Designed miniproteins, single chains, continued (3). Designs and how they scored, part 79

Each design is a single chain, and the fold is of that chain. pLDDT is the mean over its residues in the fold that is shown.

## One batch from the design tools (miniprotein)

Design m10726
Fold by ESMFold2-Fast:
Structure m10726 (fold): chain A 70 residues (1-70)
Amino acid sequence: MLSDEQVREIAKIIAETEDPEEVDRLLTRMVLEGKIPPFTREELIEAIEKLLEKEDDPDLRKALEKLKSW
């Protein structure tokens, strides 16, 4: 499972990146480097939604909107 810190790092990448293919490339590299475990988009969406219940973070909100639109 993704940690809260890993979710924040992933959300920041998604929020800052306009191209979904570039996001996929960056996240795949992080998984291959062992920085984050492999995950599905649905698992990531659930993790971001759960973290948003605990903290008000604009990057988390923006990442969630992008993931739901992609």
Scores: mean pLDDT 81

Design m10727
Fold by ESMFold2-Fast:
Structure m10727 (fold): chain A 70 residues (1-70)
Amino acid sequence: SADEERIKALVEQTKTLLLHAKEVAPEKFEELAKKLLEKVRKRIEEMFGKGSPLAKEAIAKVEEVVKEIL
């Protein structure tokens, strides 16, 4: 579905940005990851609606990626 494709693209983009941040600024990575997660969460809420099932699913997937890379 279009929503599943949008969520997958957003998760993949977030993963790419996190891996890049870890490579170029490992000493600041935790703070950069936290700021990126806050921005991505807001974007998800704007795209799918705050508190919607799709927003909750997308946020959970992004949080999982952050946890895996940290």
Scores: mean pLDDT 83

Design m10728
Fold by ESMFold2-Fast:
Structure m10728 (fold): chain A 78 residues (1-78)
Amino acid sequence: LSEEEQLEVELALEEIRVAIGKLALPKTPDSQKAELYREIAEEYRRIAELAEQLGNTDLAKHYRKEADEWEKKAEELA
């Protein structure tokens, strides 16, 4: 894989991790939801970093905003 192809694969894997985390939310006990929200926020931050490295600044800004929202949700539950 080229460097760009490797970054695209990593971005797709992080998107899958976010999807898995969101699917787990309805089955997650309230005591563990704050931790899951923090994990989702970190995954969105990673996607934003990968998008920035791929030159997609608009996508990076979008996912940084998503990360901030999920971090805020985690803080509200803690």
Scores: mean pLDDT 84

Design m10729
Fold by ESMFold2-Fast:
Structure m10729 (fold): chain A 85 residues (1-85)
Amino acid sequence: MREELERKMEELAEEAEKSSGGKQKELLLEIAELALELGLSPNAAKLTLLILNKDYEGIAEMLRKVAKADDAEVEAFLAKAEELL
């Protein structure tokens, strides 16, 4: 159920905050996988994964290809993603 998946994501996020290195990355990947199960589009889930991995080049390409974002929109998004990570 959706609420159960949201609870699992919250628990994983809390554990990720307490972790570092490889364990933190593993937990972040599990969160991205649960986002897919919550009915997010494949594109939204992929974008989440790219953000968590700090793959700014991949984020820019995806925004241009899927959202048809212009350069200013891409730069604004990347700046926001960098602040969150």
Scores: mean pLDDT 64

Design m10730
Fold by ESMFold2-Fast:
Structure m10730 (fold): chain A 72 residues (1-72)
Amino acid sequence: MEELKKAQEEADLEKSRERLRKVVENGIDLVAEQRGLTPEQRAALLAQSEAAVDKLIELAKTDPGVRENLLG
């Protein structure tokens, strides 16, 4: 049971990571268009946001409160 629970948790977190990355990328694209950001500025924001998403997913593995908030 514990092994199955861990597998489900990891799968759900990976789905959340993919979803969050898409949302963040779309948001950055919108901001870049509205603010006239350079390709370099957009790439820097995207890299920072992807790193933040990765940190959030790692935190969710350790913190049940973060996991609940992220997964619902």
Scores: mean pLDDT 77

Design m10731
Fold by ESMFold2-Fast:
Structure m10731 (fold): chain A 67 residues (1-67)
Amino acid sequence: DPGLEAAKAFLTAAGVPVDSLAEGQVLTGERRLYVELFQHEEGLEMDGVLDRATLEALVRFTQRPRP
């Protein structure tokens, strides 16, 4: 799933390796912290849950062109 791959790439870039992620997963520890910070910046609810809105926002973030 593109959203789950975007979430994995985001966390890996932040220095937090992940084995697997699932839609609707409630994150804990450093994974939760980084996702809540992202949710805050995007104006989403800061719940640390990989809901559809969070995953769609992560896909859009990772698709931003960077020449």
Scores: mean pLDDT 78

Design m10732
Fold by ESMFold2-Fast:
Structure m10732 (fold): chain A 68 residues (1-68)
Amino acid sequence: SLLDELLAQFEAVVAEGLATGDLEAAERRMLALYHEAAERLDPESLARFTAELTARARAFQAQYEAMQ
């Protein structure tokens, strides 16, 4: 789905930014993806996109804490 595609692209941009250290470029790409999501998704789908991003951020935090 478009939602899954945009979420996968967001995760790839975050991973690349962390790997390269180019956080400024990663931020610009994330902003572009958010604008694309806002343009192409209806408000309900955009809310789901935002909820999924929050859940993924929490999952990464939990993974980090589990490694302690």
Scores: mean pLDDT 74

Design m10733
Fold by ESMFold2-Fast:
Structure m10733 (fold): chain A 78 residues (1-78)
Amino acid sequence: RPLSEEEIRRLLAESIERKAIEAGLSKEDARKIGELAYNGASRDEIVDALVKAGLSRKTAQKVVDEAEEETERRVQES
């Protein structure tokens, strides 16, 4: 069964939160940025939020890229 749009957003939010924590953000900041992704924030909005929380733009882009790749892989494996 294809995942719903909401299920895909939840997977993306979880991946962003985890990758942001691995990159050095607090659990609180990572969770808030994950919630932005769950609510449909654009890639640019998520990157800007990660930068504002303390990541370099390069690291923020890597977090989003890796989270999107992980989410796509998990959707395809389902």
Scores: mean pLDDT 83

Design m10734
Fold by ESMFold2-Fast:
Structure m10734 (fold): chain A 80 residues (1-80)
Amino acid sequence: EMPTLEQQVEEVMAALDRDGDGVISRAELRAWLEEVRDGQPVSDATIDAMMKLLDRDGDGVISREELRAFFEESAGKEIV
């Protein structure tokens, strides 16, 4: 009935992960942020900060597990 953290993660993954590979790339994150900002450019520093916050392995992608952990830590914070 109410969206769970898991449903929110699935929704974000579905929106950004168009290939369904289960991860969000830096490029996909940037494109999403620019889209939600109605085409406003997002700085590399902003993307880097978000990637560092979400991508603990430094592999350049955000896994579903990392995204879920971020939502749990953030408890409804907006990061855009």
Scores: mean pLDDT 69

Design m10735
Fold by ESMFold2-Fast:
Structure m10735 (fold): chain A 78 residues (1-78)
Amino acid sequence: SEEEFEKDVLEGIGDIALGVLLTIAPRVSKEELVEGAERIAKTLSKIDKEVAINLLDRLAERLPEVAEELQKMKEKIS
């Protein structure tokens, strides 16, 4: 169905965004990482807020050093 297709595409976009951010994380400053995450999350939130929130939650779980900043972003999106 169209609904199932949309869900699969949105989940795929979320996975790509997470993978990109995790790949660049060790190569950039914490400030640059937070700025990049904010740009991606804001863009995704215009399409689907849940996808943006899930991205921030998954990223915070994998990168505890920026978890506080990511949670503040989540509060602004939700």
Scores: mean pLDDT 83

Design m10736
Fold by ESMFold2-Fast:
Structure m10736 (fold): chain A 78 residues (1-78)
Amino acid sequence: SGEEEVKELRERAEEKFAKASTLKDYAQGLELLAEAYRWMGDSEKAEKYARQAEEARKEAEKIEMDQLKRELEQLLAS
């Protein structure tokens, strides 16, 4: 089957995109889409969305690192 799994993954991805307040949420949505396409046998789209998810995750990590640097600078200035 796999039809129910694909439906659930797509619905979860759509929810992540609709409620995306952060790049991290967007990356999670892309990862769910990649998984859904793997279940459908569409390896090309699965790889595409997996790569986009990885790029979004790396960008989110950079933002988090920059925020931590700012917090450390504030602590050192105090």
Scores: mean pLDDT 79

Design m10737
Fold by ESMFold2-Fast:
Structure m10737 (fold): chain A 81 residues (1-81)
Amino acid sequence: SLEALAERLLAEFREGTARLIERLRAGQISKDEAVALLEAARATLEQLADELRFPPALRKRFMAEVDALVAEAVAEMERLV
């Protein structure tokens, strides 16, 4: 189902943001690079939701969850500086 796919994409995004923060802590990337990668990943998920033809209600909920995860990741990155 598209609901199950959305949940899987959110789980993958959460894992990806955790790895991105880990790379930032390890000094492998700069904060600016980490933010740019996070924004690029968000844009990719928005495009993917459109390509997969998520119904408007699912798209809205999905992007709200993505945006919440982005906000959490940015807050974590700010605490590392």
Scores: mean pLDDT 89

Design m10738
Fold by ESMFold2-Fast:
Structure m10738 (fold): chain A 84 residues (1-84)
Amino acid sequence: SMARRRVEERVREAEELAKEDPEKGAEKAAETAEEAGRLGDMEGALRAVKLEYEAMLKHDPKKAASRGAAAGIRAAGAWVDRQL
């Protein structure tokens, strides 16, 4: 679907950003996870959350788990709102 393709493109963009700037890559990955949730692409959301966690491990390991959890919660919330 077009939605899944858009999420895949955003995940790739976040991955490339994370190579140069892990902090910006993590931010973009978190945004992508929430968008994937809104679009109903939970596989894409999980991939984006994983990328955010991995990027944060390089930038600030102490915040990686909490930021990953927050991104996952935002994605889940967006997915639930889609069902209403």
Scores: mean pLDDT 83

Design m10739
Fold by ESMFold2-Fast:
Structure m10739 (fold): chain A 92 residues (1-92)
Amino acid sequence: IEEELEALEEAARRVAALIPDPEVAQGILDAAEVIRRAVEAGKYELAAEMARQMAKGFRDLADRSTDPALAAAYRALAEAAERLAKALEEAA
């Protein structure tokens, strides 16, 4: 779980670094922080659902992106979110 959570946070930082809009970049970092807080509170089912929603959203953004670097970063974040969701569901 901690390794999957750290991977999610790293992927979120990579995406945020590529986004020129600071409010959008901060929103992505905030979303990762909310998931971390849910995990730290033992709310694994809630955190897993949030991670699955993040995975779906960023996969859709990757498919719509015309920037190959940003598309790759979005896919990496979606994959990290899916791995975290699975780890949380197995731990619950």
Scores: mean pLDDT 79

Design m10740
Fold by ESMFold2-Fast:
Structure m10740 (fold): chain A 65 residues (1-65)
Amino acid sequence: SSAAFVERVRARVAEMRAADPSISDEELARALIPLWAEAAGVPAEILEMALRGDPEATARAQAAA
């Protein structure tokens, strides 16, 4: 479920911040791309393109959600 996915993301963020308290939100977002891609069922490359503002990649990511 989306709620379970959100909790998994929160746990991963907490782990990463515990390891590096200075980590930026941008670095966290990039490090979480493979997890988001796996949960959404899309290749990580598509999520990276969507985050860069590619409309076709955004449509593909939304279709998988």
Scores: mean pLDDT 72

Design m10741
Fold by ESMFold2-Fast:
Structure m10741 (fold): chain A 74 residues (1-74)
Amino acid sequence: ELAATRAALRELAAETGSPHLARAAELLDQAIRALEQGDRETAHRLAGQAIQLVAATLSPEQQAELAARAEAAA
């Protein structure tokens, strides 16, 4: 579920106190919402920014764990 990924990012932002993760969660929420509504162009733009922030903030292992958790929650 797309909402699960947003929730996971907000939890991680709260745990770390990272403003970058908080902003990434907002961008990802907007991107996912746009994708659900069929606005793929907006989703692509916002998702790119969110992914860049997450990648810069999380370790490769944490990134893989987040992806696995999102997949398992589906």
Scores: mean pLDDT 74

Design m10742
Fold by ESMFold2-Fast:
Structure m10742 (fold): chain A 91 residues (1-91)
Amino acid sequence: SLSDEEKLLEIRRAIEALRQAVAQLDPNDPEVKKAKELVDYAIKNFNTLSFEELAKIILEAGRELLKAETDPVRKENLEYLIKRVEEILKS
């Protein structure tokens, strides 16, 4: 099992991966806009939100991006990120 510090580090890494995913997609896509707003909110409130709250926001952002992503490799990377965060949240 992961420590609280390790869980927050995994969330920080997930935020960075989602920021990069947003940059690869059409900024006018409504799913991309929603994901960006969620990621920006998580960044702004990182020190005030619980791990569970951060994880839920990141999962919602990842699922929105998955709807917009058409590249099969980037899709697989987003699906992996979502599953990894879900596993950490349950542990």
Scores: mean pLDDT 88

Design m10743
Fold by ESMFold2-Fast:
Structure m10743 (fold): chain A 86 residues (1-86)
Amino acid sequence: SSKIEELKEKLLELAKGTRVEELVKEFIEKAEKGEVTEEDLLRVLMAIGVEKIRAAVFNDRELLERLTELEELVKELYKLVLEEKK
């Protein structure tokens, strides 16, 4: 599970100081317990989507890029957790 551990560290780094930091931490905790659901994924992705819109409106290109990477890695972590349960 070194790949999952690397993704968790990167997710925490990308989410740090953002408005989605707490939601990402809760998502990671559920993923570690194997309890993460599609609904948990959608909630985090929706929150990231809102903050990406905010970053774009205020022309914060660095934050927009960081949130885009965070979004992709959240999806990757969810897929890996599902694969480990097979």
Scores: mean pLDDT 86

Design m10744
Fold by ESMFold2-Fast:
Structure m10744 (fold): chain A 71 residues (1-71)
Amino acid sequence: MERERRIAEMRALGEELGKKVKTEQDVVKAGKILLDRAETFDEIDAGNQGLVEAAKETLAEIGRKRRAELA
């Protein structure tokens, strides 16, 4: 089905973007790309899941650095 295909494509896009994430700004840019290309909330959710899964370690590091700057 077209919906299943689009959801799978968005998840794959999120994974590719997640592999390239190094900074907080990269996360923001990736989010904008996913939002621009998605047509439904299911597609956004799939893209975000792919992004988070591929960038887990980098996202954790960004979060730690952010908290240290605010402390």
Scores: mean pLDDT 78

Design m10745
Fold by ESMFold2-Fast:
Structure m10745 (fold): chain A 67 residues (1-67)
Amino acid sequence: SLDALKAELQKATDELVKLTRKVFEAQKEYLRTKTKEAEEKLKKLQEEQQKAAEKVLELRKQIQELL
């Protein structure tokens, strides 16, 4: 249903916002330390952020197709 998709979009959007904040913090840590461990954490969070962004885009597309 449209309502279920809208609820799923809200959850996906909230997750993307949280991941974006984590990426920002990891970027600050990497710039401060320049360690391999900080770089790897940043890369993993960026990959998660990309997947979350793709899910948001897909849900928006599904909602548009129903309108």
Scores: mean pLDDT 88

Design m10746
Fold by ESMFold2-Fast:
Structure m10746 (fold): chain A 74 residues (1-74)
Amino acid sequence: SAEEFVEEALARARELERQLLAGRLSLEQYQAAMTEISREVEARFGRDSPYTLELERELLRLHTEALARLAAAE
């Protein structure tokens, strides 16, 4: 379903944040992978879809949290 696709995409995004914070993924690799998730959801549902907007909101939240944690570790 559409909801399952978004939940799977969000699960992938959360795993990418965990990998980044664990030092298993570079910032460039993380950003590229997050961009790919966004593109996949946009391609499936369209830019103005509630599913795309929900994903983009959560990706922004995860990205903001990851950058804040990396900055605090410096």
Scores: mean pLDDT 83

Design m10747
Fold by ESMFold2-Fast:
Structure m10747 (fold): chain A 112 residues (1-112)
Amino acid sequence: MEVLEEAIKLAKEVAYYAGVKKDAEKALEALEKLKELVPEILEIARELYEKSQSWPVHKYVAAALHYMVLSRLPERLEELEELIKEGKFEKAGVLARDIAADLEGLKRRVEE
């Protein structure tokens, strides 16, 4: 859970520095720290998905969708890095907020 809280915080920091401050250097620093947490985030999502096989169908479908969205996290973080480096701060801010929302969704599912 601490890993997900830190990941959510870092995703929000990327959104703030890129989308609000337009500070590419600080946004990339937060993004690099978030990238270091990716293997642990994907493992949490995978374990939740495997556990969900015994749950009611609506919870199973939701967990499967979260796993599918989060399995693309490495690619989404690479896109986010490119947007920041290209000065596309508005798009970078939106993508970082979407990533934070997906991570908050995962945290809620783990806490159930």
Scores: mean pLDDT 82

Design m10748
Fold by ESMFold2-Fast:
Structure m10748 (fold): chain A 110 residues (1-110)
Amino acid sequence: NAVEKKIDELVKAGKEKEAFELARKDTSPKNSPLYWLVKALEAAILGDKESARYWLKKAEEVIDKYKDSPLFYYLLAEIYHMLGEGSKAREYLKKAQEIAKKRPLELPDL
């Protein structure tokens, strides 16, 4: 849909904070990987580890599409950290930091 396309274009343009906030406020971008990470984060905050892992796995299946997105890897790291998976969290955080050297990461309020 139009919102999913706008999220993808914002990510490509490096406007990742704006993309995240759009994915968080709108319930229609159900096929957006960034929306799936918003859902994973919400589930992790509520202690719903099963739903959080479902959404994380779905996002990881398309990780190559987001290889240049520091926010995508940062969100994966934060959610894995909340789930107690410190090794995975550290791996994704390192990737986010490496990508952020070329595309500065503006952290959204989580």
Scores: mean pLDDT 80

Design m10749
Fold by ESMFold2-Fast:
Structure m10749 (fold): chain A 79 residues (1-79)
Amino acid sequence: APNPLQFLKPSGKELPEEAKKLAEEAVRLAEAGKTAEAQEIRDELLEKYPEYAAEIYAYMRELAAKSKNPEGVRLVLGL
């Protein structure tokens, strides 16, 4: 079944610099196979910036696509 999150459009709002850094850290940890730490940072980021959830997921997907293991990163972070 299609994942409805795949059809979320970013609101065109720029992510706060802190949110970008946390998203980059989550993707880096997921790429390194540190699943628990990656998911903890993802969950903290979404709790702190719930209004930016679509933008955060879009940014993490972009970073995952550029990673060494895009499939693994997407699986770990639920992208």
Scores: mean pLDDT 78

Design m10750
Fold by ESMFold2-Fast:
Structure m10750 (fold): chain A 69 residues (1-69)
Amino acid sequence: SFDEAIERIRQTLPPESAEAAIEALKEYRDKLTDRQIDAVTFHAISLGERTTKEEVKELAEYLLEIEKA
């Protein structure tokens, strides 16, 4: 679920990186499936301190584009 994804991000990432990822993910909450939210969450966690809002949004936009196909 979205709430589980947010909690996982907060527990795993440094506070600054966690808030950046959470803010980006909130913009896509109603646009992404639970599976896509999990994929974005895993990507952010894998980047760790290198996680930016732009990187999270880029993956979310990519997942939305492939869903149209």
Scores: mean pLDDT 81

Design m10751
Fold by ESMFold2-Fast:
Structure m10751 (fold): chain A 79 residues (1-79)
Amino acid sequence: MIDGDEATERVIEAVLEALGIDKPFEELDPETKQRIEKIINEAVKKAFEKLHEEGLNSDQYEEAKRKLLELVIEEIKKR
């Protein structure tokens, strides 16, 4: 159980697409990487708060992970 790598990869791709970056994350300069990481961290925080408001609990881990990923991508798209 560490599905974080796949989720992180998908979120990074969504941020790159939203910012109009056509280069892979690995080829980006450190400053751009840090900016993307900040965007992801803020989006995760907001998504987590929204998920808590929806009343999803730990018994629905797989559904909660999917919902969290969708909310993170949605927050990134709003920028």
Scores: mean pLDDT 67

Design m10752
Fold by ESMFold2-Fast:
Structure m10752 (fold): chain A 94 residues (1-94)
Amino acid sequence: MKEELKERVEKVFKAIENYLDKHKDKISDTDYENLKKEIEEARQKLLERIDTVSEKEFRRYLRDEVQRILKKLIDAKKSLTPEEKEMKEVIDKS
């Protein structure tokens, strides 16, 4: 069961990194480096917590961290598409 949580963390953060790389040209170099570092730090912190907290508590932490990072990624972009504006509204309502 904990192995499934580890796989979920890896899969989710790979998707976040792919999103960051896809929009690298729309983000300043400073923001890109800061976000890349924050993503890696969040991933490592979550992997460390798998062994120290309950599965229910861990799933909540994972959700909260993913929402926090996605909001920062969207906010760092110099312009938003209609789809990205909709995604930001969903995150803000969560």
Scores: mean pLDDT 76

Design m10753
Fold by ESMFold2-Fast:
Structure m10753 (fold): chain A 80 residues (1-80)
Amino acid sequence: SMQETILLFRYLSVLSEAYVLIRILRAKGELEKAEEVEKWREEKEKELKKAFEEGDYEKALEIIDEAAKYILEVEKAVLA
């Protein structure tokens, strides 16, 4: 569907940033934090997949928005 396609593109943007941050954390030797972000990503992908399967696009948007906020906080911590 069009709604699913738009939401998937938004999520892919968040996902690409997550992968960049995981690589930076690993390069810095912050292995525990890198694993934390990776586990968070896996859980959010499961939640998003369930929302899409249920046709709950409002919930999918909320999950993506929360994911974007989390990644921003991880980025702030990495830059501090």
Scores: mean pLDDT 84

Design m10754
Fold by ESMFold2-Fast:
Structure m10754 (fold): chain A 58 residues (1-58)
Amino acid sequence: SMEEERRKLGREIADTLLTSFAESLGMDRAEIDALLAEGGAGETRLGELMSARLREWA
């Protein structure tokens, strides 16, 4: 379904951004991976962290 395709693309984009984001924060990539393993809740949390960081850079 298109929803599955969009989720797959979003995951790939998120993976790239999360790697760079983790490096910028000095975070362990494993911590981010653990959040992703929680599914939607983890993805929401990662979005919050990314948004907060980007706003600080603005």
Scores: mean pLDDT 71

Design m10755
Fold by ESMFold2-Fast:
Structure m10755 (fold): chain A 71 residues (1-71)
Amino acid sequence: MSDKELEELLDLLERHLEEALPFIKSLPPELQEQTREEIRATFRELESQAKSERVKERIREAERRLLEAIR
């Protein structure tokens, strides 16, 4: 997968997760924690496929922001 494809996938993933945030925040704490773990695993996989440091930083920043929003 190219860095451009990863950036496009990241944009779609961020949009989907942002739209799902109110629903995620309404879940019991145990399910919220499971969702956080799934987000971490997904973003770690994306980071492992990224070739440039710029795209890796973009992925790390998106992960951090989304995990903060679920609190």
Scores: mean pLDDT 80

Design m10756
Fold by ESMFold2-Fast:
Structure m10756 (fold): chain A 84 residues (1-84)
Amino acid sequence: MEAEAEKVMAALDKRLEEVLASKDLEKLKEFREQLEELIAELEELLATEGDRLPAEVVEVVRRLLAHTKELLKKVEEEIKKLEE
């Protein structure tokens, strides 16, 4: 699970780099929606199954959630700048 989470975070970082470099509002809004969906899924997982999951799995999910939220903030800031 940790290795899979690291791979997911790396893929998200790569996508963020591409989307930020593009300066394309449509691509930024699309990525924002993808990040919001992932955040909702991870928060639901922790809310419904967090007490049943092993502690190390919960830690990995929380780390991925925190990382995804940071990426969302960066995307939202760029959208605001481009909306002029």
Scores: mean pLDDT 82

Design m10757
Fold by ESMFold2-Fast:
Structure m10757 (fold): chain A 64 residues (1-64)
Amino acid sequence: AEEIKKEILEAIEKANLEGGAAAGKEAGDRVARELSEKTGLKVEVTIEASGRAVVGAKVEVSEG
């Protein structure tokens, strides 16, 4: 669970640096989908953006 949250948050941060908030959201959603499918857990990502930058992100993991 903690590893899933960390991996998603790192993917969002890296993509945000390269392509802004839109890229960060896309990366977060993609990694969450991949990890959800791999682990059977339900993963939900909420991203807060200001202009073109991610200013906050929340990842919630529960049993699928």
Scores: mean pLDDT 75

Design m10758
Fold by ESMFold2-Fast:
Structure m10758 (fold): chain A 65 residues (1-65)
Amino acid sequence: SMMEKKAEDIIKKVKEAFGDRLEVEYKGNKLIVRLKEDSPASRTGALFAKQLARDAGLDVEVYLE
């Protein structure tokens, strides 16, 4: 519940800043980041998500496509 709420907050922040360039979901006990394209903007979005996940104590995995 608490971790789920933290994950939801991260997902909203990433979507607000980077839009549809990447998709973020909370699965198991991990934040899953999928880059829809390989671009500087998408890579910046992935780094942003990784930083937020680290601060929240969540594991994060990043995938292209």
Scores: mean pLDDT 82

Design m10759
Fold by ESMFold2-Fast:
Structure m10759 (fold): chain A 74 residues (1-74)
Amino acid sequence: SLEEIAKGGIELLDTLLAQDDTRLTVDAAGRLLAREFEKAGRLDAAARVREIIDDESLSLEEKVAALREVLREF
């Protein structure tokens, strides 16, 4: 479900950032989240996640905040 994707996404971000707080880790988490939203038929959420990850103007902190905002919608 979308609620399971959102819960899992937050858990994934928190777990990965606790181990390795890098752009590569955040980008990998974002790509996994986008694929899960795409499988759930939420192409809008998947596109937003990809836009966040691909935005080179955003800092690591800004990318994490933006990803959490998408996940908060579920």
Scores: mean pLDDT 79

Design m10760
Fold by ESMFold2-Fast:
Structure m10760 (fold): chain A 85 residues (1-85)
Amino acid sequence: MTSEDEFNALLEKLGLTPEELAALTRAAAAGDEEARRELGILTFKALALRYGLEELAEKGIEAIRNGDWEKLEEIAREIEEEIAK
């Protein structure tokens, strides 16, 4: 499979089309706080599915829901370290 095919398969598992992801990304880039939160949650769900990082993804989703951006930064660093192994 190409990276595009893998990405599309992941989106399908999340119940999301590429067009919906693009729309969320544009809204988040424009400063929509709800779109940023939704995109962040979807990103952590995708990481859990792709890398099996369920505990870290769950903590990241909770940090986003609580608006705890400091905790989210810490969790993002831990995920980067796990992926880099």
Scores: mean pLDDT 74

Design m10761
Fold by ESMFold2-Fast:
Structure m10761 (fold): chain A 86 residues (1-86)
Amino acid sequence: AEADALLERARRLLEEARELLEKARAGEASVEEAIALILRAIGLEIELELLKKKHPDLDPERVAEIEKLIREALELAREALRLLPS
């Protein structure tokens, strides 16, 4: 299912965002890595909006779960970026 595929991608993105934040705290992450993850999160949010437009009968609980995971990943990536030297 398309929503299940997005959910899995969102879960992977959140895992990568958590790893990025840990690397940033250790001084091992780059600004480029943080920006790349932020752009991926935005891209996934756009894909979800397109999916909602194509399938207006999509399960709202599933959509909310995907939106929450993307939001959490984006916040972690932004925190990682904040910790990195400019």
Scores: mean pLDDT 86

